# Ledger of designs, part 90: designed miniproteins, single chains, continued (3)

Each design is a single chain, and the fold is of that chain. pLDDT is the mean over its residues in the fold that is shown.

## One batch from the design tools (miniprotein)

Design m11124
Fold by ESMFold2-Fast:
Order: C-alpha cells, then structure tokens, then sequence
Structure m11124 (fold): chain A 63 residues (1-63)
C-alpha cells in the first residue's frame, strides 16, 4: 500500500496513548492495547500485514 497520512495520524494517536499509559498505571494495559490496535491499523494501511498481526496479538494479550 502507499504511504498514508491516515496511517501517520493513527501512529501519532498511538504515541499519545503510550504516554497516557505511562502516567496511568491503573489503565496501562487498556491504553497499551488500544495503542497496539491503532499501530496495527496503520501497518495494514501501509501494507505491513506481518507487523499488524504481531501488534494485534500484543493487544489481545493485554485486553
């Protein structure tokens, strides 16, 4: 797939969730799972299905 501004926006949102998770240990697993899901979507938009699958597996383990 082509380079996508949508994928970039998803990655930026994931980074914000990572930072929020670091400051909120009670919701860390939930925020990390959401961040991994957003990164997986970004990877799929860019044609990186292998990275997307790994990120989805990480999200599933945390949710």
Amino acid sequence: MDLSPEALALRQKAVRLFLEGLGNPENFDKLMAEAYRLMAEAARLEGDDESAAILDELADKLS
Scores: mean pLDDT 80

Design m11125
Fold by ESMFold2-Fast:
Structure m11125 (fold): chain A 91 residues (1-91)
Amino acid sequence: MKEKIIERVKKKAEELKAKYADNKEVNEFIEAVTERLIRQINGERDLELEKELAEKVKEALEKVGDEVLEAAEELDKVVKEIAPEVAKLAE
């Protein structure tokens, strides 16, 4: 199940990156959020990398504003969609 959840996250990230193909900052934001989600699904515990990814997300939000907000909303939908499946993996 973990592999299928990761595939769904990657597919949604690719769709969003294609939608915002001309916006480098939005693409960097999508990549950072996607990497964080995949690492969480894999149970990878790396506090330094998590801090680095969180800083990249923060920088993208501060730099791009409204366009990143739309991408963040779409990614939040993916997180909410897979949250029940991730919770089952944690049990």
Scores: mean pLDDT 68

Design m11126
Fold by ESMFold2-Fast:
Structure m11126 (fold): chain A 100 residues (1-100)
Amino acid sequence: SEARQRALAERLRAQARAAAEALLDWLKSQGVPEEEIARVRELIEELFALIDAAADDPVVQAAMALHLLLGLTESIREQASVEEIIAALESVRRTARALL
């Protein structure tokens, strides 16, 4: 049902937001400069804006949120550099734009 698809999209979006905050907190704990953290945060916020733009299609919104969640959790797991994180998020952005 559409209600179940919307609930899944909302859950994945919330999990992606939690993973994003965990990643930004981890970068801060590693002594990454605030300017570099701001670059990562700006790209993350652009991705959430794209997810929110898909609000009328909960399947597309869920797919975009899941892709972002997986990219963020893998970046944390691998202890990725800022440049690796940016490259991963830019890949997520290319996929998200193709789905809109």
Scores: mean pLDDT 89

Design m11127
Fold by ESMFold2-Fast:
Structure m11127 (fold): chain A 70 residues (1-70)
Amino acid sequence: MRYEIIVSTDNFDEKQVEEIVKKHDGKILSIEKVGDEYRITVELDSSQLAPLLMDLQKAGYNVVGVSGIA
């Protein structure tokens, strides 16, 4: 399943985000900066979404929005 995850952070590290997504068997489809936020589109199993969001927050990425897409 595909998800759009919107994060707010002072320092965005694409490699760190990629490693977190890969840890949860996900794939990054795109990363886009939108104002002061980053939109990360990922392909991921739905059971891994909550663990992924927790690891992003632990790494200093404040999750401000999540949307599922088919």
Scores: mean pLDDT 83

Design m11128
Fold by ESMFold2-Fast:
Structure m11128 (fold): chain A 66 residues (1-66)
Amino acid sequence: MTPAQQVRDLAIKLARELGYDDLVELLEKVPDRVGPEGYIHLVNAVNYLLANNPEKAREAVEKAIK
């Protein structure tokens, strides 16, 4: 597994446990390979989920997909 895949999978697990099913669906669209900026956005999404800020987590995931 790449570091990006590990962070994506962690974010998916957290989003599921918090009940953010729409965010899980969005996270599953993140590619297996992302550049450094995409990786930073995935890490930010995890941090926002831990801070119980799903709106900012969603924004970060959308940036990781681009």
Scores: mean pLDDT 83

Design m11129
Fold by ESMFold2-Fast:
Structure m11129 (fold): chain A 80 residues (1-80)
Amino acid sequence: SEEVKKKFEELIEEMKKAIENEDYDKFKKLLGEIVDLALKNKLLSEKEVVEFSEQLLLAVENEDKEKAIELLEKLLEKVK
């Protein structure tokens, strides 16, 4: 639904802000929320969710903000 896609986009924007603010606890919480939303609403396959989650967590662990933001933008494009 359009409401679910809008909520997904809002979560992506909050995650980008968490990365910019280096609030990684908030980022991990938001990652859990977006994973739950994507799986419950079949926006992404389980495989896609696992792959993106792993890549995002790795980028954050490496303090690669640019890569983390790029991955979030790619995730948003998959749901459009």
Scores: mean pLDDT 85

Design m11130
Fold by ESMFold2-Fast:
Structure m11130 (fold): chain A 100 residues (1-100)
Amino acid sequence: SEEEELEELKKGVEQAEKLIAHLEKELEEAEKKAKTEEQKKLVEEGRKLLEELKKKLEQIKEAVENKDIEKAKKLLEEADKLYQEAGKLLRELRELLEKE
């Protein structure tokens, strides 16, 4: 039902907010350790992905408020893909930071 789908979307938003907050903290920690040009470039790419994720989250919240279930679902799927890209980038950055 639409009511059940809206509840699931609201839970998805809460989960997305927590994941984005965690990514931001990880990126801030990595930024403090970044010394090389390659490391700094990955930090900048990570910040771009984080800003895109924050923008998608605001769009998802708006779609949920407007009860636009189809738009909210599509935006959540797009946000998940951006989150996966950010996670991969942070893994690469962490490996470079740990290699000395």
Scores: mean pLDDT 86

Design m11131
Fold by ESMFold2-Fast:
Structure m11131 (fold): chain A 94 residues (1-94)
Amino acid sequence: AKVTTEKETTVVDRPLKAGEVVTFTATSTAKEESEMTVTAEAYFEHDGVRVLSGVSTTKLGKAKAGETITATATGVAPRDGDTAILVKTTTRVT
């Protein structure tokens, strides 16, 4: 079986307020029949230090071409001025 991993990073391009809720919905689409895993991770960063706040993983064992899979991670900003870094990882097994 061929294993392919794709990673996409999105930065929330504004400083957050302490207590602000960030929800990251990561969606991937099957290109062909495959086993798919999507992981959504929400990090908060302050002065170059990144802390994982939320993680969610969804697995679809028999995805058909065009089928979507979604993982949702939610985090709460710990400090004023923190930035959110949102990471989607898709693993495909064909």
Scores: mean pLDDT 84

Design m11132
Fold by ESMFold2-Fast:
Structure m11132 (fold): chain A 67 residues (1-67)
Amino acid sequence: SRIENTDELKLYMYQTLLHYKKEKKLTLDEIQDLVAWMIDNPEETKKFAEEYATEEMIKEAKKRIEE
């Protein structure tokens, strides 16, 4: 559903960002472009995150979703 999809999308987005942040390959502007692309392409973001998901990244991303 849309609400569940939104929470899962945020989790997948954080996992993807953690992956790229570790590589130090992207500038802040490129990271912003990536975030915008991920929001516009939730299914692709999910697939990428599932491929690179580690338990540590999942836990960290879930913690970030909680305010």
Scores: mean pLDDT 64

Design m11133
Fold by ESMFold2-Fast:
Structure m11133 (fold): chain A 95 residues (1-95)
Amino acid sequence: MTKELADKLIEEGRRAAEEMLRLGYRVLRVYGTITDDSATGVAELRSPEGKTGRGKATLTNDGVLTSESEGETEEVARLAEDLAKGAAAQMLTNG
């Protein structure tokens, strides 16, 4: 994995977190798993209107990123996915 890719994913996650705070979103869960060669981040969010979403991202030490998201709105799904990607990158670079 390149430092540039990791830094980009961390920055995108940070921007998602800032947008969530500005919009009044609630974090239901954020958790992750780290292995010898990969990190997985999961984020579950709820909007002020009660719409929920979940993002999951796995980043390997060789730079392969896989991600998925689901949500009752495109916004909650996008925010959850970006937060999950940032979490995975942060864990992999700091673990």
Scores: mean pLDDT 83

Design m11134
Fold by ESMFold2-Fast:
Structure m11134 (fold): chain A 62 residues (1-62)
Amino acid sequence: SDEAVRKQILINFLGIAAGSSQFLAERMKDVNPALAAQNQASAQVLNQQKAYLDQQYQSLVS
């Protein structure tokens, strides 16, 4: 139960973090393309981690 709750909180946090990185990537693409690319890569990694944890969460509550 505690593990499931912790994973749910982390999944939500990762979603917010991925969204923020994506927003920064879009905002910075014309001003700092290198930093925009880094934020885009960060958003991709965070979304992948979120998907992995969501699968683990489903296994804990099944």
Scores: mean pLDDT 86

Design m11135
Fold by ESMFold2-Fast:
Structure m11135 (fold): chain A 83 residues (1-83)
Amino acid sequence: SDELILEAKLLFNRYKNKDGKISFEQFKEILRELAEKFGLPEEIVEEGVEIAKELDKDGDGTITNEQFIEAAKRLAELVEERA
């Protein structure tokens, strides 16, 4: 889980804009990369986006680094609890 979170942070830094945020589409790309690297089901992509929408209180279609980390942690817990 910690390694997955670390890789997620590295990918966030690759995609982040000048304000330190990513769009939902960039979040999908990050989740696909993580799914490929860690052998996770493609369903985590859509699950992650729904979590991100819940965290995006202003409906801007973007998430901050803190919201991204929270979404990634929730997804990692869901995947690991099912293992």
Scores: mean pLDDT 77

Design m11136
Fold by ESMFold2-Fast:
Structure m11136 (fold): chain A 125 residues (1-125)
Amino acid sequence: SLQETIDRLEKEVLAAAREAKEKGLSLDEFLKHPAVQQLGTLLLLARAAKDWLAVGRVYDIMAEAFALLGETELAKFYLDMAVEAYKKANQPELAKQSVERVRQIAEEEGLDDLKAYADEKLKEL
C-alpha cells in the first residue's frame, strides 16, 4: 500500500540522513540517495491525488532528515509544509507530533534557531 511504501521510505531516508551526517557527506549526495529520490516522486503523485495525509508524511520525513543534517532553513520550510498538509488531512495531532520531533532533534543537534522556531510553532498548535 501507499502507507507501507511511506513507512519503508521513512526508515531508509532517516537512516540515509544519519549516515550522511556521520560520514560528513554533502547535502547534494544525500539528495541523490535512491530512497530520497523515490520519496520526492511519491510527493508529486500524492499532491496530484490530493492525498494530504501522504503529502504531510513526506514533508514530515524531509523536515526530520534536514534537521538531522543541520539544514535549518530547509527543515523549517518542510516542517511548515507538513503542518499545512496535516491540517488539510484533519490530522492536527500528527502536525503537533511533527513539530515536537523536529524540536527534539534541534535541541539534540544544537540548532538554536530551529528549536526556537519549533517552540513558537508549538504554542499555536
Scores: mean pLDDT 92

Design m11137
Fold by ESMFold2-Fast:
Structure m11137 (fold): chain A 77 residues (1-77)
Amino acid sequence: MLGGTAAVQEDGSIRFSAYNPATGEEVSGTLKPVDVIPGAYVARVEDGVLTVSVVHNGQRQTLTAEGVKDGDVVEPK
């Protein structure tokens, strides 16, 4: 079950929160990517790497950050 969220901030940074049910621990942080497009996106945490993919108006952008726990995050609504 997904236990996380991600949200694009006003300055184009992405704030994320992910929950690892195996350890009962939450990991949160902020990424400040270049040319982030606000809109529907998916954040995923796998093998300690956070990957955020954004698709809006035909553009696709992917960001990664290390040191994040394994898990899935839900799309912001």
Scores: mean pLDDT 50

Design m11138
Fold by ESMFold2-Fast:
Structure m11138 (fold): chain A 95 residues (1-95)
Amino acid sequence: DENEIIAEMFRHGADLLLEALRKAGVSEETLERLEELRDKAVEAIKNGDYEKAIELIEELRELAVEAALAVGDEELAEAIQSAFDSALNYLKSKL
């Protein structure tokens, strides 16, 4: 199932970014919100709802970038922005 493979690839990428944010000192409360958005985006991808997945991933990106900047990790914020822009471009190609 292509959608399930894409969803698991996104999940693993998001998990790596969440681990980086945790190591940078982002609060557990913010990490829990990011995990909720990750899970909802994964569900949307699995269902083939790429419009909803894009919306959720854009929200996840904005919150994750803000969180990285809030802890003073500008390099991580740039890396997150770049990674999510690539993922969003790929998903938009499926519309």
Scores: mean pLDDT 87

Design m11139
Fold by ESMFold2-Fast:
Structure m11139 (fold): chain A 89 residues (1-89)
Amino acid sequence: ISLLERALKTLVTAGLLSPELAQAVLDYLRGKMSDEEFEKFLSTQPLRQRQVVLAVLRNVLDELIREGAEQSEIDRVKRAIDIVERLLS
């Protein structure tokens, strides 16, 4: 998840993502936050920031698959994408 950490830090520095939202994404992917907690937190965030999170997660998923990352990590990122996409519908 170091690639995701770098991407999230870059977006926070650019002012495109709040530090709190970046931390929530990391906590969710590390198993420190449930699907329900993550969905509730994301639903309180601005639409623009939710769209940014979706774009980052999709890029990270592609890289994890290319690098042959652990299936559990790939599955967790896929679940995060699913949650964000449902909130953008």
Scores: mean pLDDT 84

Design m11140
Fold by ESMFold2-Fast:
Parts: C-alpha cells; sequence; structure tokens
Structure m11140 (fold): chain A 62 residues (1-62)
C-alpha cells in the first residue's frame, strides 16, 4: 500500500527517516518501497505531494 508508506513518512517528516525505517513502520519491505518510489529522494518528493493532498482534502471543490 503506497499510500500507507506516504502517510508514515508525512507523519515523521520532522525527523528524516531512511527507507528502511519508513518501510518497517508501514509494515512493508524495503523492496516494496523501492519498487514504488525508486529512491529515498523520490519518496521525499512524494511526501511533499502527500502534504498538499491533505490540504486539498479540507478544501471543498463546490
Amino acid sequence: RRERILRVGVEHRDEPLSLRKIAERAGVSVRTVYRLFGSRRNLELALVGAEMRELADKIEEE
């Protein structure tokens, strides 16, 4: 579940986590994280996007 990985990372963005720690906290293998994001840098970029999505969830389009 890629969204779970992003959620764990966002919740701990104040403390930079390695791919290994994020994978363990999300209950997946490092291989799964690497396959979904490719690198720690790509995961960090996805975390920024996830923070923006959380803001969007509070904004009603209508």
Scores: mean pLDDT 69

Design m11141
Fold by ESMFold2-Fast:
Structure m11141 (fold): chain A 83 residues (1-83)
Amino acid sequence: MGEVVRLMSEAVQAARAGDVDTAVAHLEKLARLLEEAGHPEAAEQVRRTIEELRKMREQGKSPEEMARVVAFGLGRALNLFEE
């Protein structure tokens, strides 16, 4: 499994467990990796997902809702690689 797919999976699992700090750490590493790979728009989408996740925690959203937002945000980031 590639590092990108591993980080995405770990971020979703951490969010589902309610471990927002671990989810954010995986997402920040993923955003940096994407930026270094020349995909700044995908990296920006991941960073936006981090900000949404932090706001959801402050709003008391469920782990299930947070995991869904992370999964959707990562899906959008992947779509930015499509031609």
Scores: mean pLDDT 81

Design m11142
Fold by ESMFold2-Fast:
Structure m11142 (fold): chain A 75 residues (1-75)
Amino acid sequence: SATARLREALTLIGQAKAAIKAGDLEEALTYLERALPLVNEEAQSYIKKAMEAVKAGDLEEALRYLDEAIRALAA
């Protein structure tokens, strides 16, 4: 169901944010890869930007993009 997919996506993004804050960047990228097929195109764009920010070491920007992804899912 759409509700189950939304719940799973929000859980994965939340786990990715926690992993970024803990410095477990490989785990964070794994959670974000798993979230990609569960979300709309706008949220996918923000998740991809967050993944590139993680790879660049821009962790503050990565967290900001994930907050934008969550907003896109709540719209």
Scores: mean pLDDT 89

Design m11143
Fold by ESMFold2-Fast:
Structure m11143 (fold): chain A 60 residues (1-60)
Amino acid sequence: GEIEDIISQIKEAVKSAKTEEEAKQQIEKILKDAKSKGLSLDQLLKITDEAVKLLEKKYG
């Protein structure tokens, strides 16, 4: 589904990023694109929560 596709993009962004800052920049771009496609606040929060968990796992 749409949320799962976006989460997959975030997983790839975090995996491919060389620094925490690069990962955050890529995530921000993905979230901005998701907002432009009309995702709800609840959907964006779920995606953001998953992104935070992935960042903490790699960099925390």
Scores: mean pLDDT 85

Design m11144
Fold by ESMFold2-Fast:
Structure m11144 (fold): chain A 61 residues (1-61)
Amino acid sequence: SMEEVEARLREAYEAVRAEKPATRDEFHRRFTAEARRIAEEEGLSDDELSAVLARVAAEVA
């Protein structure tokens, strides 16, 4: 479900943050790679991934 995808993306966000990447750009690169992996596993389209990422970004910003 989309709620499960959002939960997985929030967990990925916190996991990457916990690794303490040196820059905001490094954080975004790592998080984007993880988000794409989750999207592939969950069968999301690029548009669906974009929408969920915007939702998660609003939550954790």
Scores: mean pLDDT 77

Design m11145
Fold by ESMFold2-Fast:
Structure m11145 (fold): chain A 74 residues (1-74)
Amino acid sequence: MELSEEEMLEKVEALFATLKEEYPEIPEAVFEQLRAEAIAAVKDPSKSQEEKEQVMLQKMAEAMRIARKVAEAK
């Protein structure tokens, strides 16, 4: 499924905002790093739409794995 750059950025922002609210114990620096990497990939004009989507989803998955580990550690 094809997403515009703007739609991808909105998905990145929405997911990281949700994860930050759900798991405030995770360091903000970790969220900011993964978010920045996802945004940079989405804005990279040399990448295809499919490559941008893959990188975005990978960074989101990494953030969710960190959130899950924090939840499991309690």
Scores: mean pLDDT 73

Design m11146
Fold by ESMFold2-Fast:
Structure m11146 (fold): chain A 95 residues (1-95)
Amino acid sequence: MNIMQQAIDAVDNGDIDRVIDILRQNPNIIIVEASVFQAIRNGNIDFARAIIDTAISLGFSRSQIISIINSIIDYARAMNDTDTVSRANQLIDDI
């Protein structure tokens, strides 16, 4: 069963409690990255911030989170997705 897909589906459904539960049971940086990216793409910056706060509480470093967001920015720039770039930059400034 693909835990990453379950996390993405929970983000798309706006189910923050489910995303947090998945991350607590499966503390994996790739799941954090996928979940944060999906929240940013969906325009839900508060949801992305909640995922980041949870990841930090689980022991991921601020530096690891910044690296994830920079990867998201680079990918969005390559796609000419200026809205995602803007939202991701806002998240870095709030960390």
Scores: mean pLDDT 85

Design m11147
Fold by ESMFold2-Fast:
Structure m11147 (fold): chain A 100 residues (1-100)
Amino acid sequence: MKDLEEAAELISKTRGIPREEALRGVEKAVEALVKGILDPSVKEEVLRKIYEEIKEAISTNPDESRASALILRAAGEIAAETERGKLAREYGLEVLELVK
């Protein structure tokens, strides 16, 4: 997925870690988000909180916010058969419009 590769590049550059390490971290973050989206015990409020935290971070760490939005969109696309997966994808897209 191009989104995961772009997110890994941004994290690698921002944190000064190797690209392979950043990619592994991004893949784990996507897997964790997909599991959370598919878990009926996790409330939709958790996704909204993640979205709000990413938005607030745009002014301070725009590259990390872009990476987080790409991760959120990728997880949402994987879980797109669920309502929460669609919501996660929409939140990711909204943040990407705010981050240039």
Scores: mean pLDDT 82

Design m11148
Fold by ESMFold2-Fast:
Structure m11148 (fold): chain A 79 residues (1-79)
Amino acid sequence: PLEEVRRHLEAAKKALEAGNDDEAVMHIGRAAQVATEHPEVADEAIRGLEEVADLAKKLGHDYVASTARIAARVVREKA
């Protein structure tokens, strides 16, 4: 589960750098899903989702930034 979360978070960052918001949102959602199914990785997933949100905001992808922050909140609430 940890390696899967890390893969999705890195893929989300790559999608953001490429300007592919839809792909970034998909990877954010998958990272959050894995983290809610595996509470032991929740802290790392929350940290990574906040990093994705910060990157998205820096690059001007406000919708993706909001989506990542909501995902982090969902992980915190459910895990």
Scores: mean pLDDT 85

Design m11149
Fold by ESMFold2-Fast:
Structure m11149 (fold): chain A 88 residues (1-88)
Amino acid sequence: TQTLTLTSSGIMTRDGVPVKLTITITSDEPAEKIEEAVHRGEPLQVKEVTATLTTEDGQTFVGRAKGGPWHEAISRATRLALDNLLAS
């Protein structure tokens, strides 16, 4: 099992709150193959995606999606993390 972590900073919520998004992809494929599939937009099955939103005050909100193509798993995990942030 290989893990790839992608981090983006400077993302703003609808309400103008800055958050950092960290995406962690876990797959049985090597990290470089996961990176290539994501870069090329090619289908690749993943084991799990964890999306973590971190606010400036250090609070974290997490969404997890198990299985499926990486693009769908990222979308599901990120939506769950955003739902948790907005419910707080």
Scores: mean pLDDT 75

Design m11150
Fold by ESMFold2-Fast:
Structure m11150 (fold): chain A 69 residues (1-69)
Amino acid sequence: MKENLKKAAEGFKEVSDELKKKRDEYETQAAASTPEQAAVLRQKADSYKNGADAAEKMAKKFEEEYKKL
């Protein structure tokens, strides 16, 4: 059980980190794009940011459960 909670926390942290990388990629593309393309790319970046925040919350939840064992 304890190892499974630790792996779950690590997995969600990895997902959060990958989504943050995608956010940064889209923000970089937006900075180099036309204003119209930049608006669409920033919306995509915001979606990845929201996903990263959700994954980080899950990682913290499983880490707290792991520490209680």
Scores: mean pLDDT 82

Design m11151
Fold by ESMFold2-Fast:
Structure m11151 (fold): chain A 107 residues (1-107)
Amino acid sequence: MSISEIYQRYLQQLAELDRRLRDADDETRAMQRILLYMQTYSQLSPTARYGIGMALSVKAGDMELAKRYAKLFSKGPEEEQKEVLEVFKEVLSQEEFDEMKKILDEV
């Protein structure tokens, strides 16, 4: 299953959770979202997981960690790297995406 397919399924499942848990308390809603994220994450390839680590490091301002994840990400299949970057272009802000691309170009 492609990374784009996993992401689209994740979005559909999030929408279903939001609809089902509309009247639930914030703690229950947060826990269910974390569980869905963990289930989705477990289905991702090493390359996709390294990509997520890179994006989260950029968001946290940890540029050294972002570079380490970028090196691991860049060793993965090119087709898979492209799919991950297409998803990130949709999910990340333009500034975050540009910073991540700059790091990738430096490794």
Scores: mean pLDDT 82

Design m11152
Fold by ESMFold2-Fast:
Structure m11152 (fold): chain A 62 residues (1-62)
Amino acid sequence: SAAEAAARRAVASARAFVEAHADDRTAIQLGLDIARKEAAEETDPAAKAAAEAVVRYLESQL
C-alpha cells in the first residue's frame, strides 16, 4: 500500500542517517528527539504511522 511504501522509505532514510552517524550517539539522540516531535505533531494517520516507525527504529539503535 502507499502507506506501507511511505513507512519503508521513512525507515530507510532513518537507517541511512544512523549509518552516516554510526559513532555519534549524540547525533542519533538528536535525530530521535526530532522524530518524536514529528510523530507527536503529525495528524495524518498514515504519515503518523510512518513517523512512529522511524521513532521505534531510532530507539532500537541507541
Scores: mean pLDDT 85

Design m11153
Fold by ESMFold2-Fast:
Structure m11153 (fold): chain A 86 residues (1-86)
Amino acid sequence: SVADAREILARLRADAAALKEYAKTLPPTKENIEILRRARERLRGLAEKVLPVLEKEDPELAAEARRLVEETLRFLEEKIREMEAA
């Protein structure tokens, strides 16, 4: 349902925000780089499962979720690169 789609997007938004804030606090250690690499892969996997469900229910909510995922993935990739250069 559209209501379920809105709930999924709301949870995704909250989780993405929490992940970005957490990533900002991490010192550039090998362990933390690996944590962010795994978080990036998990987000990609989650998006592959969730985005088709959202698209079926509401294409506009799916587009918003896709944008959120892409923005979060870019943030993580930039943070990983920054940490690898440290």
Scores: mean pLDDT 88

Design m11154
Fold by ESMFold2-Fast:
Structure m11154 (fold): chain A 100 residues (1-100)
Amino acid sequence: SREEQYRRIEDLILRLYTEIEGIVKAESSEENQKKINEILKETVKEIAKLIKERAPLSEIEKVVREAYEKIKEYLNEKAQKKLDEIFEKFLKELRKVEEE
């Protein structure tokens, strides 16, 4: 059902957020952590609004992609590679939800 799809998306977003926080805390300066945390807070608010409004999954994906590109600007090459891997996994799981 559509309700099950949005619940699964919320779970995927929560997992992605947790993994990003782990990388950021391990690999980033305090100043970069503050900037990334601000991006994450605004992104979570926007996604929550889209879910409440039952927005298309493609629009949720767009918001996550835009946040991903902004966050990468504050990460070193090693952290960017880790973020790329978790983001690719997230997109694969998100597309499975859309196909079901």
Scores: mean pLDDT 83

Design m11155
Fold by ESMFold2-Fast:
Structure m11155 (fold): chain A 73 residues (1-73)
Amino acid sequence: SAEELLREAVRDARRALELADSEDPTVYAAARILAIGAAANVAIAERLGGEEARRHPLAREAERLLKELGVEA
């Protein structure tokens, strides 16, 4: 469901933020992949759930986390 995708996006974005401060290039690459995946999940959720998904608190949370990561959702 759209809500499940948004919950996954929030989880992945939070994990990416935990890893983003790493000086290890491999860890940094993993953080970037997680952030991109989270942004994709937000986009898919919004397409499936429409305006209700866009207004969902989880969508707002994911968007905020992705902005901190420098990734467009």
Scores: mean pLDDT 83

Design m11156
Fold by ESMFold2-Fast:
Structure m11156 (fold): chain A 94 residues (1-94)
Amino acid sequence: LEKEFEEYREKALEYLKEAKELLESKEKKEEALEKLSEADGYAGKAAELAAKLSKEKARLAIFAGASASLAIMSIENPEAAKKAVEKAIELIEE
């Protein structure tokens, strides 16, 4: 569980950082949405594992929710999505 949780957490972080870079370019909105969708998937898997782990691991549930919201927002509001991505990265890296 612990190793699997950390693997999903790392992948979610990686895709969030890639999405942040893509959101800085107006031409890359569709690519950013794809990366956010992948981050949401990995965050969701890690959140399911967190339900069986300590409360400290439940932080990923907040990230999963934020990632889902970012995927929706990135369709029409890339600047708002970028700010939300930055906050999600900050939360999961603590």
Scores: mean pLDDT 71

Design m11157
Fold by ESMFold2-Fast:
Structure m11157 (fold): chain A 92 residues (1-92)
Amino acid sequence: AEERLEEAARRLAEAAHRLAEARGIETPSLEEIAEALIAYARGQVAAGYDAELLAELLEAGAELVEAELAGDAEAVAEARKRQLELLKQLLA
């Protein structure tokens, strides 16, 4: 669970960094973004949120950003749907 959570956070950080670069937006380093997301995710698990659901939510976030970078409208819609379903489960 923890390894999956860290990998998911790093994947989201990488996707977000690439999207920002593609849009000409200056951001903190990829490593700083990854460390911030990992710390946040670990904090949520410590607060009692489900680690598997958090990992899936971060993975869905990465898939959404990756689909936007690829210009794949179907993948964007599917990722958004998955993200919403997972968020509802996490907040239940």
Scores: mean pLDDT 81

Design m11158
Fold by ESMFold2-Fast:
Structure m11158 (fold): chain A 74 residues (1-74)
Amino acid sequence: SREEVLEEFRERAEELKEEIEKTLSPEEAERINKGIDNLIDFLESTTSLSPTQIRLWGEYFFREVEEEVKRLLS
């Protein structure tokens, strides 16, 4: 269901935010974690998104965040 996929991404978001806070500077962590919060807000508030669309958006964004974190650590 839509609610199940949203809950999955909320849990993954909190885990990722915690990892980022431990890994990056406070300033970079705040910036990236605001982006994560904005994505979750978008997915929750956009009631027209199907469960499949939520998964595609969430997976794409999480991959982009992982790539940005790798760039910042280089």
Scores: mean pLDDT 85

